# Ledger of designs, part 105: designed miniproteins, single chains

Each design is a single chain, and the fold is of that chain. pLDDT is the mean over its residues in the fold that is shown.

## One batch from the design tools (miniprotein)

Design m3871
Fold by ESMFold2-Fast:
Structure m3871 (fold): chain A 98 residues (1-98)
Amino acid sequence: EKEEEIKKLKEEIEELKKLKEELEKEGADKKLLEAVEIVIKGLEEALRILEEGGPLEEARRVVLEAIARAAIVTGVLTEEQLEEGRRRYEEHLAKAKA
């Protein structure tokens, strides 16, 4: 499972870097470029966690947080909605362990 996630992350990072270059050439909005960069960095951090033997759940959390930050930058999601989502996820994890 970790090997498949590592391969997927490497492929997604490469695809997003190509997308960013194409968007820059087309003169895309600065916020959109910033959002794509946030996701790329989040995926690179998740990849680092997995390559260092860290847990899959931590890597996935980092990816979800990067996507949420990108959504805030583009105006799709508010910081309040992000905090509510984080709280609900933590409650779900706590109940799953009980």
Scores: mean pLDDT 78

Design m3872
Fold by ESMFold2-Fast:
Structure m3872 (fold): chain A 60 residues (1-60)
Amino acid sequence: HMEKIDEEADKRVDELEKKFLESLKKQLNLTPEQIEKAKARIDALRDRMREAFREYLKNN
């Protein structure tokens, strides 16, 4: 809500995902299709992580 702690965690996760994606693109010659697919998968994984984190807090 107004907690910057949650915002900071989200920002950190986003930065790691971005860094990973950029590293992947630089290591391999990815096609636009592969880049989109990789991004979609990363987005889904990030969503799942945040959902798990929220559920953990709800349980506590």
Scores: mean pLDDT 68

Design m3873
Fold by ESMFold2-Fast:
Structure m3873 (fold): chain A 55 residues (1-55)
Amino acid sequence: MEALRAMLRDQGLSDEQIEKVLKEVEKARAESGGDKETFAANLQKLVSKALEENQ
């Protein structure tokens, strides 16, 4: 969680944008049901989408 927040901040996202991404990550984690591979894939997709939409 903290490492992800720091990474998003380094990418130039605002605190508001970071909080939105963190909520999506938390939702994706719950939806993954403990499957580490599914969570990793969803996390990568969410981060990539957030960076692309906020460029």
Scores: mean pLDDT 74

Design m3874
Fold by ESMFold2-Fast:
Structure m3874 (fold): chain A 86 residues (1-86)
Amino acid sequence: MKLKLTFKNLTPEQQIAFSLKAIGLELEGNEVSISIDGDTLTITINNLSDEQIQNYKNEANELKSEGAEVSISQEGDTLTITITLS
């Protein structure tokens, strides 16, 4: 499966932190692409297992329960998680 993580309303410090986390995933052997457009960061990860997808869904739901603005959608083999930070 493919995961598309979109983070909106990032500060410059958060953009650096999230980009470093994405680079960490790439160093672990994941096929990762990163794009930045203003305050929006999109991380695309390919070849994720069902267990990895479930872990990302769990983390997104945990953030949502903590008051983050989170949307989750799945279209075919692509899971999209959009997180808007305050």
Scores: mean pLDDT 78

Design m3875
Fold by ESMFold2-Fast:
Structure m3875 (fold): chain A 89 residues (1-89)
Amino acid sequence: ALTTAAKAILAKLAKEIGDLLDVSAATVIAITAAVLGISAATAAQMIAASSAAFTAAEAVALFNALPAAIKAAAGKAAAAILAALLAAA
């Protein structure tokens, strides 16, 4: 199961990858919401909060530091986000 902290990390990574792929902010929010099983409003708030809290490099470091069980679930979610962002680009 994904913790709130893991979802925040994934939201930041979704924004950074979306920016790299020139995917619209609205599409990044929609993909993040769908993959994490949260509302678009919650996804938007989470992206904004995580972007204020840590850099892209810090998000990668925090992802790599996740406990093994959470990191496995987060890795599956990250792969789903990446696939959806690539399809939207």
Scores: mean pLDDT 85

Design m3876
Fold by ESMFold2-Fast:
Structure m3876 (fold): chain A 81 residues (1-81)
Amino acid sequence: MIEDVIALVEKKLDEMGADEKTRQEILELVRDLIARRLMTPEEVEKLWKEANGDPEKFVELLRKRLAEIDAEQARLEALRS
């Protein structure tokens, strides 16, 4: 499953001609989100559509989603402390 999601993201990045730095940044973010069970392939595809083929915007959306998830997790942890 993880490999399938990474392959899908790589294919999309290839289609949009993302530079190597942007590709690495996106792939690292996607791997982190999947490893933490925070994002599905379906969610990745939704963010890609929202980015309208802009790799920089896709990175921004991924980082924003990760920040939102991290903030929510931190809030839940604080409440349980």
Scores: mean pLDDT 71

Design m3877
Fold by ESMFold2-Fast:
Structure m3877 (fold): chain A 62 residues (1-62)
Amino acid sequence: SMEEKRKLILRIIALELRIIGLELDIERLEAEGAPEEELRRLREEVERLRREIEELKKKLEE
């Protein structure tokens, strides 16, 4: 349905915006000399969100 498609699109947009925010945070924290462990955790979260977006895009384009 159009409603289901709309919800998927909005979810994808929300996740893409979250990734942008995390990438900006990673850049700032790297510049500030944050611990390697903290940076690794944030990068892992970005990869998790990227995988979620791919799954949602598959559902949207079916």
Scores: mean pLDDT 88

Design m3880
Fold by ESMFold2-Fast:
Structure m3880 (fold): chain A 69 residues (1-69)
Amino acid sequence: SAAALAEARRLFEQGQRAFEQGNLEEARRLYEEALRLLEAVLGPNHPETLPAQVALGVVELKLAVEKVF
């Protein structure tokens, strides 16, 4: 739906801002919600879905590294 896509794009932009500010937990939460909506509407292999998957992967990696040391 158009409404779900608009919401997903807003969440992704908010996640990018949180990431830029170093708020990794907030960025993860926002990227997870954006990705859920994008995958539901466009599917996991859509060009617009892929950047959200990559962004979430980067945040998860940074959080994992910070949690160890």
Scores: mean pLDDT 85

Design m3881
Fold by ESMFold2-Fast:
Structure m3881 (fold): chain A 80 residues (1-80)
Amino acid sequence: MEEEGRRIADEVLAKNPQMVKFVEATAKRHSEEQALAIAENTADMIEFELRKQFSAELARLAGGIVRDRLIAAAKAAREA
């Protein structure tokens, strides 16, 4: 279950590398607060789309992993 969620999250991020770059750019150029809001909204949209293809449990797990990775990227970009 956790490995499947991580794999789905990895595939989503690999297909959409612009998501990480956009969150990082927002954190550097605008604010961490705006970058975190974008990360959360993006993860929610991904979870919603994944629910059409996967179980609700897998969709929540994968969406949560995407959210955590985007949040980490925003914080790292702000500190760099």
Scores: mean pLDDT 81

Design m3882
Fold by ESMFold2-Fast:
Structure m3882 (fold): chain A 65 residues (1-65)
Amino acid sequence: SLELALGRALYEEGKLEEAARVFERAIELDPTDAEAWRELGRVYEELGKLEEAAEYFAKAEELDP
């Protein structure tokens, strides 16, 4: 999706907070998008928020094992 592409571009630029907002928006539009949950987990991992990252990765695995 366009949201996933935009979020990834922001992540690559180090704009982690903006990337998280875009991935959160993708999840609002489609809560079953495992890729959006996985990307959000990756952003939180980079932010050092490892517990939150683990929760998002777990959600992604439940949706797309």
Scores: mean pLDDT 86

Design m3883
Fold by ESMFold2-Fast:
Structure m3883 (fold): chain A 69 residues (1-69)
Amino acid sequence: MNIDELLPKLYKQSLTGSPGEQVKAARELGDLVVKDKNERAIPYLEYLSKNGLDPVKLVARKALEEYNK
């Protein structure tokens, strides 16, 4: 899947899926930044770190911290 299609899909899932699906989507967004060095996912992680469910906020914050190391 093209990253231009993947990013908005994962972002939607991180806000609208079941709690488990939201956490999974947030982890996949985090992996795009940390493992794949795809900075296009950073704005989505920043939003989720402030506005997601508590476990989603934790996942997003961890990914942003790892990117900055």
Scores: mean pLDDT 82

Design m3884
Fold by ESMFold2-Fast:
Structure m3884 (fold): chain A 69 residues (1-69)
Amino acid sequence: MEEAIEEAKRMARTMRAAGVRDEDIAVAIARHLLGQGFSPEEAARIVAEALGISLERAREAVERALAAL
């Protein structure tokens, strides 16, 4: 989990610097984590921790990522 949180923080910084909207960043990171084999609940916790957003908002991002898979 620690390495995944660190990677997610780096991804978020890079995407934010590129002008990506925060909600799209959350969904992109969630898709990446799901692709790495994390469960939806694990992905939500990592996104919430990495982006400093609520777990509720992180779960919404994971749901959107799953719909886009």
Scores: mean pLDDT 83

Design m3885
Fold by ESMFold2-Fast:
Structure m3885 (fold): chain A 84 residues (1-84)
Amino acid sequence: MEEARRELEELEERQRERWRKLNEELLKKIKEKEEEIEKLLEEGKISKEEAQKEIAKLIGEVLREIGDLIQEELEERRRFRERL
């Protein structure tokens, strides 16, 4: 029981750290991309429609990465529970 508790604590810590890192990276990417698109739009280098498509694409990529991490986390927790 004590070993299972330690492994669970380690798993939760690793998962929390992955989520924290992913969240920080994704928020930074979104902000930087939004600022870049806004500058390009102000300079007339892209249309408003093109800017919206770029943002939509970025959001789609972000949601995909989040979905992948959720799937990995669920599989790790399932594997842990199978050992109990």
Scores: mean pLDDT 80

Design m3886
Fold by ESMFold2-Fast:
Structure m3886 (fold): chain A 63 residues (1-63)
Amino acid sequence: SPVDKFSVEEALFTVDSIIAAIKRNPDDEKLREQARKVAEQLLKSKDEEVREKAEEILKLLEE
């Protein structure tokens, strides 16, 4: 449905923004904690691309 596509696009944009922010400020502990919480919520998404991007955030935080 159009609504489902809209939610996926918003989630993907949010993930890309978080990844960019972490890469620019890798030592920002508050940003890292917030990114982890967002990624954990996105892992519950039914959309595979959203889940893959959430896993990318978590992997970036483990490095």
Scores: mean pLDDT 76

Design m3887
Fold by ESMFold2-Fast:
Structure m3887 (fold): chain A 87 residues (1-87)
Amino acid sequence: QVSNMRQALRLTRIARMFAQRGDIDSTIRNLRQAIRLLDQVSHPDVQRARDHIRTALRFAQQGDIDGTIRHIDIAIDYLQRGIDDLG
């Protein structure tokens, strides 16, 4: 559980780095992988993080880098809270 959350947090941070570089394809790939890791985790903060990752994915698909980064940052905050609560 916490292992999947830590891996998803790492992937979400990697996606943020690619978004800052304008690499939309790598951003999308890492965000999709993060969502898959979180699909089995039942925690309110993780559900909120997953919702924001899905929103970031939508912005990335539209080429909106600023919107993508904003929602990634929100998702990182929620993931960290969930990890702190469960670990």
Scores: mean pLDDT 88

Design m3888
Fold by ESMFold2-Fast:
Structure m3888 (fold): chain A 80 residues (1-80)
Amino acid sequence: SRKEEILEIIEKIKKILEENPEWFNLLPHLSREEILEMAITFAQAAFAFNISIDELLSKYPFLSEEEKELLKKIWELLQK
């Protein structure tokens, strides 16, 4: 089900961030918890709307280049 797929995505994001703790340094103004919530939110939205990460990020032009880079890195690892 889509709910099970979303939960799998959440667990994969948690693992990716745990295995790449240096990525938290890209967004020093955000807590690790806030970065995790951001990553989960964007991944869930991209999955729910069946859109690419680039298309999703275009809806949030106020995102910094660092935030966009982090989200793209996470998305790339989710697609393997």
Scores: mean pLDDT 75

Design m3889
Fold by ESMFold2-Fast:
Structure m3889 (fold): chain A 61 residues (1-61)
Amino acid sequence: SLAAEQDAVLAEAMREHRKRVDEAEKTHPETYQEEVDRINREIASRYQARLAELRAKHAAA
């Protein structure tokens, strides 16, 4: 179902966000806030694009 696939996309985005934020803290502590802001923008953009694609796929079925 669309709802289940949307939940999966959200779960994936949350896992990627956590991984990248944890890595940024470890590798870029001096620019941590700037890296987190960049990660947030990138993940939000990808999440919205995947949601749009998923909704379009279900609308065409």
Scores: mean pLDDT 82

Design m3890
Fold by ESMFold2-Fast:
Structure m3890 (fold): chain A 62 residues (1-62)
Amino acid sequence: SAEEHLKRAREALKQGNYVEAARDYARMLEERPDDPEIRELLQKAVEKMKKNPKKGVTPPLP
């Protein structure tokens, strides 16, 4: 399951969907709360989400 979340997060990052990437990393962190690599990936995804909004695509519906 964690590997599937990692795959989805990577694909979301490639698509510029940082919100979905952050969600997938957060789910992985729930399964491995003390994993520093996952925590770092989540932090980076959140930073990209705030600094680099999706370009050329309408945001997903609430």
Scores: mean pLDDT 71

Design m3891
Fold by ESMFold2-Fast:
Structure m3891 (fold): chain A 55 residues (1-55)
Amino acid sequence: GAYQEEVNRLIGEALRLIGEIFDLQLNGGSQSDIDALQAQLDAVLARMRALDERA
């Protein structure tokens, strides 16, 4: 259903962002780029929490 599809989409987005943050940290990316990706990850995690609270 729509709920499971939304959860699966958000999990995929979170894993992609985690991988990008990790890659930048290992390869000397800028702190501003890392901070921007961290903010996107925080937004995804907040959306996941909101969906869990409504389940």
Scores: mean pLDDT 83

Design m3892
Fold by ESMFold2-Fast:
Structure m3892 (fold): chain A 74 residues (1-74)
Amino acid sequence: MSEETARAIGLILRAIGSLLEGNYEDAIKDLETLKERFKDNPEVVEKLDKAIEAVQAGNKEEAIKYLREALRAF
């Protein structure tokens, strides 16, 4: 549990870094990987879905906001 949570936090931070650099495709791939890994946690999946939608809309600030909410759901 703790190790998997730490790995998830690492992937979210990497996705945020990709968003800040403008690498939206890399960010989406990391978030999709997280959705598969945490599909049994609907609160996390909902936040990740909203983050992906924000990235696709080009709204990185909204995406980061939802990723922060996902981090709090762990």
Scores: mean pLDDT 80

Design m3893
Fold by ESMFold2-Fast:
Structure m3893 (fold): chain A 55 residues (1-55)
Amino acid sequence: SMMDELIAGLVKLAEAMGDSISEEQLRALARREAEALGLSPEEIERVVKEVMERV
């Protein structure tokens, strides 16, 4: 799904950036990217939660 692909992409980005991105910046990025895909509020929160659990 688009949501699963976004989550995987954001986790990979976080791994590549390491200390260059803070947890707060990663949360904000995940939320904005999910909104840009037209996801619902529930799906946006799911994306943020799943990304933060995997990093």
Scores: mean pLDDT 86

Design m3894
Fold by ESMFold2-Fast:
Structure m3894 (fold): chain A 58 residues (1-58)
Amino acid sequence: SSVVKDEALKRLAEVLSEEAKEYLLELLRESLEQAKKLGLPQEVLDKLEERIRFLEEI
């Protein structure tokens, strides 16, 4: 089916670009969650949230 083939192609494209994209997203998401758990300063949390928001905007 075309839908299944399109989904597979989309996954391949994501896997191929995953290294660059995931590197940034993984760092931001993990850093934010870790920062909250460790009780890091609000300045750090704000910075991470701004980066995440920027990615949402794109």
Scores: mean pLDDT 69

Design m3896
Fold by ESMFold2-Fast:
Structure m3896 (fold): chain A 55 residues (1-55)
Amino acid sequence: SPEEEFKKLSEEFFELVRRKAPREEIIEQLERMISVATDPKVKELLEKLLAALKK
């Protein structure tokens, strides 16, 4: 279930990036992905991406 939720959030994230959504919206979606991620390495990667977006 967490894996399927993560897949859905990832697809929504790709769609937001593709349509060049506002940074705030992309950040919010990424934060949702981090909250659902169960793999520590995946979570760390997403947190690094979040930090880059909040430059």
Scores: mean pLDDT 82

Design m3897
Fold by ESMFold2-Fast:
Structure m3897 (fold): chain A 85 residues (1-85)
Amino acid sequence: MEEIKKLNEEISKLAQELQDAVRELSRAIREGDKEGLQRVIERLQNLIKKFEELKKVAPDELKKTIDSLIKAAQNAIDMARRALE
């Protein structure tokens, strides 16, 4: 089904963007880059919004995967916010 294929491709793309954001988070924490931490938070918030939009059209099996990615992004935001203290 073409819609499911497109959805899987978009999820994979956003999951890669999440991995890139987590790598940048690790760099910003290591270097004490407070401006970088703020940029990572904004990037992760935008990714959560995109995942939530995909979740609206996803079949139930993919919703679980999307929820896991949203949770991972939220945990990364929490880590970045703690590093800003």
Scores: mean pLDDT 85

Design m3898
Fold by ESMFold2-Fast:
Structure m3898 (fold): chain A 66 residues (1-66)
Amino acid sequence: MIELSEEERKELIEEVRRALEEARREGAPESLILEGELALEVLEDPSKREEVLERLRKLREERAAL
């Protein structure tokens, strides 16, 4: 598997932030924006991965109920 260096991780974080900005400009649902923000949180701190996955699951269930 590819191990991300600190530099590569920073580049990936910037890419995801740009994608989120574009999604906001296009009027993407707030739930999708929140999912992207949680993904950024994992990229910034991988130790939070399990916690973020649980939050993502709840957000997806809430969106599916609408």
Scores: mean pLDDT 71

Design m3899
Fold by ESMFold2-Fast:
Structure m3899 (fold): chain A 104 residues (1-104)
Amino acid sequence: SVTQSPSSLSANVGDTVTINSTTSESSVNDVRWFKQKPGEEKELIIYNVSKLAPGVRSRFSGSGSGNSFSLTISNLEKEDEATYFNQFVTDSGTFWGSGSKLTV
């Protein structure tokens, strides 16, 4: 299972926000973060814990180790308003967080 916190948050333009995720799964092989706007597919923004996907703005960063990981978005813009999903890839399978809804 994957636990994301908070499930919803609100912030202002220019703020920095952090979304946390933990898993009870062992053998974490990859940690990814996705951004989803209503009516759209999930867009990959972070992979391999801390690597930016092509075309993703440097305001996004990922960090973490073991079973606890974070997505940080700095210098928020209105365009960052979306639901963010964490994904853990393990030897047992792929597990999704329930999402964190960011309002800006």
Scores: mean pLDDT 86

Design m3900
Fold by ESMFold2-Fast:
Structure m3900 (fold): chain A 68 residues (1-68)
Amino acid sequence: MKLLEKRKIGNLIGYKYEKDGKIVYVSAYDENNFDESLKIEKKEDGTYYNSKGEKILPEAGDILEAML
């Protein structure tokens, strides 16, 4: 996995990674202390999931993606 971009937006840290030729977006409130429950990831189907594999609302993921 390769880090492509990291951006701090207020109290949110956004990360853009390349994994197996795909782009993955991850967000967390604190870059020094990640709470897994606060991470969101965009899957290949365009759907956003948290670190527990639960589907989250697209609005939060779309905002993060637009900022990165």
Scores: mean pLDDT 61

Design m3901
Fold by ESMFold2-Fast:
Structure m3901 (fold): chain A 64 residues (1-64)
Amino acid sequence: SIEEKVEEYLKKLGRDEFDNYELLQLMTNEFGVPKSKALQLLKKAGKSFFSKEETIKLIEEGLK
């Protein structure tokens, strides 16, 4: 699931949040979200760091 993959990446990083660049790479490279769509979603969110729950929601929106 999206949640399980996101949890695995956070565990590997030893952190509880992704920065904007890390989330962009995760959305595009791991989940196949188009880069233009990922950038629009991240710009709309207007944040520098994203929790697990925020990350899952952005990936789900990106895949619609």
Scores: mean pLDDT 85

Design m3902
Fold by ESMFold2-Fast:
Structure m3902 (fold): chain A 97 residues (1-97)
Amino acid sequence: MKYVEKAIEYAKKALEAAKAGNFEDAQSYVRKAIEYVDKAYKEALKQGKVNAAKLFYEAMRELGEALSALRDGDVETAIEHLKKAIEYLEKAKKEME
């Protein structure tokens, strides 16, 4: 659970930074979120939590798209992908419980 909670924390910080126009901070927070999603994904696989693992994979994909959009300066696209990533992470957390 700790990895999921940290992933959600950093994804939310990335969203706030992106909304504030702090693209460097937003990118840094997305990279931290990806690190914790990877750890949570591996934990889900070890526990046989297939549905949670699938949701972590979708969250990781959305975070990657957000990072790409932030590098391109496309803040609106980055915000939408960050919101989707957070939604997948919240669903994954529920599946891990």
Scores: mean pLDDT 89

Design m3903
Fold by ESMFold2-Fast:
Structure m3903 (fold): chain A 77 residues (1-77)
Amino acid sequence: VIEYLEKGIEAARQGDYEKAAEYAKKAAEEALSQTPPQVTTASSALSAAKSAEEGNYELAIENLESGKWQAEERQKK
């Protein structure tokens, strides 16, 4: 999950929002497949993909970073 979110952030920083949306969708799919499912992380990742597709690039980056923070907090167990 975190790896896809990091790749999405990197793509967005390079101006490749199509790749950022692709990685955000992959992060959401992986987050939902975890046990337990990372529903909040998936929600942030899906919001990032939608924002990137709608041309709201600032919000896309914010949602990717939020998703990464949420995923990292779950790693502290």
Scores: mean pLDDT 76

Design m3904
Fold by ESMFold2-Fast:
Structure m3904 (fold): chain A 92 residues (1-92)
Amino acid sequence: SSTVTLKVGSATVTATAPTPTTLVLTVDLGDARVVVVEVKSSTVNETFVFTAENPTKTVTGLKKGDTVTLTATAYGPDGEVLGTASATITVP
């Protein structure tokens, strides 16, 4: 499996591909109230909202060998942008 980590302000997004068709996203919010992650590939185009109550999401329906683009934005308590980051991960 592949793993990539995005540092988004003080927040951390970890993406792990445990199978050829699945991506697991886990967020440590740091100082953020909400982290929004856009997941784009040839088969998936989804946006996920992460909070302290919902820090983990599983993405299914990915294609083996595809490149997944992750774009994360962290928001503070007043809705202010704390940071943005992007990374790619290849599904094994």
Scores: mean pLDDT 84

Design m3905
Fold by ESMFold2-Fast:
Structure m3905 (fold): chain A 70 residues (1-70)
Amino acid sequence: MIVSVDELEDAVVELYLAGIISPEQANAIGEMLRERGSDEVDAEELLEEMLKRGIISEEQAEALLALLKR
């Protein structure tokens, strides 16, 4: 699923405000997006990398995908 970096960052902020994602996790996600240097990313591939790196849990990844599928 291709999403804009802005849409993904917005979803991360929503989860942070809901208490699902920590500030440290939100910052780590923002850093990964910056490293890619693209306006759009494959959200599913990005979430898989975050899971592999231990940045987020499976439950947090599912919550992010649910927001992006709005």
Scores: mean pLDDT 80

Design m3906
Fold by ESMFold2-Fast:
Structure m3906 (fold): chain A 71 residues (1-71)
Amino acid sequence: VDEAAAIAKLQAVIDDPAASPEQKANAYTVLGWLLLRQGKVEEAIAYFEKSLALDPNHTAARQGLAEAKAA
């Protein structure tokens, strides 16, 4: 239930060299949406761009990037 614990789990996936590009793209996308909800637009954009670098067809990351840039 702690947001810090959720962020730590997502960061562990990103830092895991055994994690697939798809798993890392999903983790970056979730972090991007979390930051966007907190009003951290610039950080959210960076995470969505990292997700799209790993998976250019990631629909949730594309949507998040569009919303962040519109803010």
Scores: mean pLDDT 81

Design m3907
Fold by ESMFold2-Fast:
Structure m3907 (fold): chain A 63 residues (1-63)
Amino acid sequence: MKLPLAEAVEDYTAQYPGELTIKKGDILIVLEELDNEWWMVQSLKTGKTGLVPKSKVRQIGEL
């Protein structure tokens, strides 16, 4: 199964444990869509995983 690839459209700073801090332009692998508001992603830059708001990212393709 191909995994969705997403790009951060805005900066986001983690506010709770389990969230991921991202910067605009970061490329992310979408691991799981938990609900309509939050995606579990992995940063290609850092290898770290965490939750980000769906509103802060856009899908750009798939791996």
Scores: mean pLDDT 82

Design m3908
Fold by ESMFold2-Fast:
Structure m3908 (fold): chain A 80 residues (1-80)
Amino acid sequence: MKEELARKLREIARIAREEGDEELAEILERMAEAIESTQEPLNLDTEIKLLETMAKEAERLGLEKTAEALRELAEWIKEK
């Protein structure tokens, strides 16, 4: 779970960078590192809310591919 979630976050970071948002890309990469390094269970509800919030901001900024990828990741977590 953690390794797959981190991998997906890094892929979305790459998309964000390609759409011109280096700051969002760095945030997503740091989230991936934090998830991989933590020994505590992930609060998936918190992660889902954060991803949905980031997706709304990405959409507002015109980062349509990043927003879609973030929404898809949130839905993927919900189905676990």
Scores: mean pLDDT 81

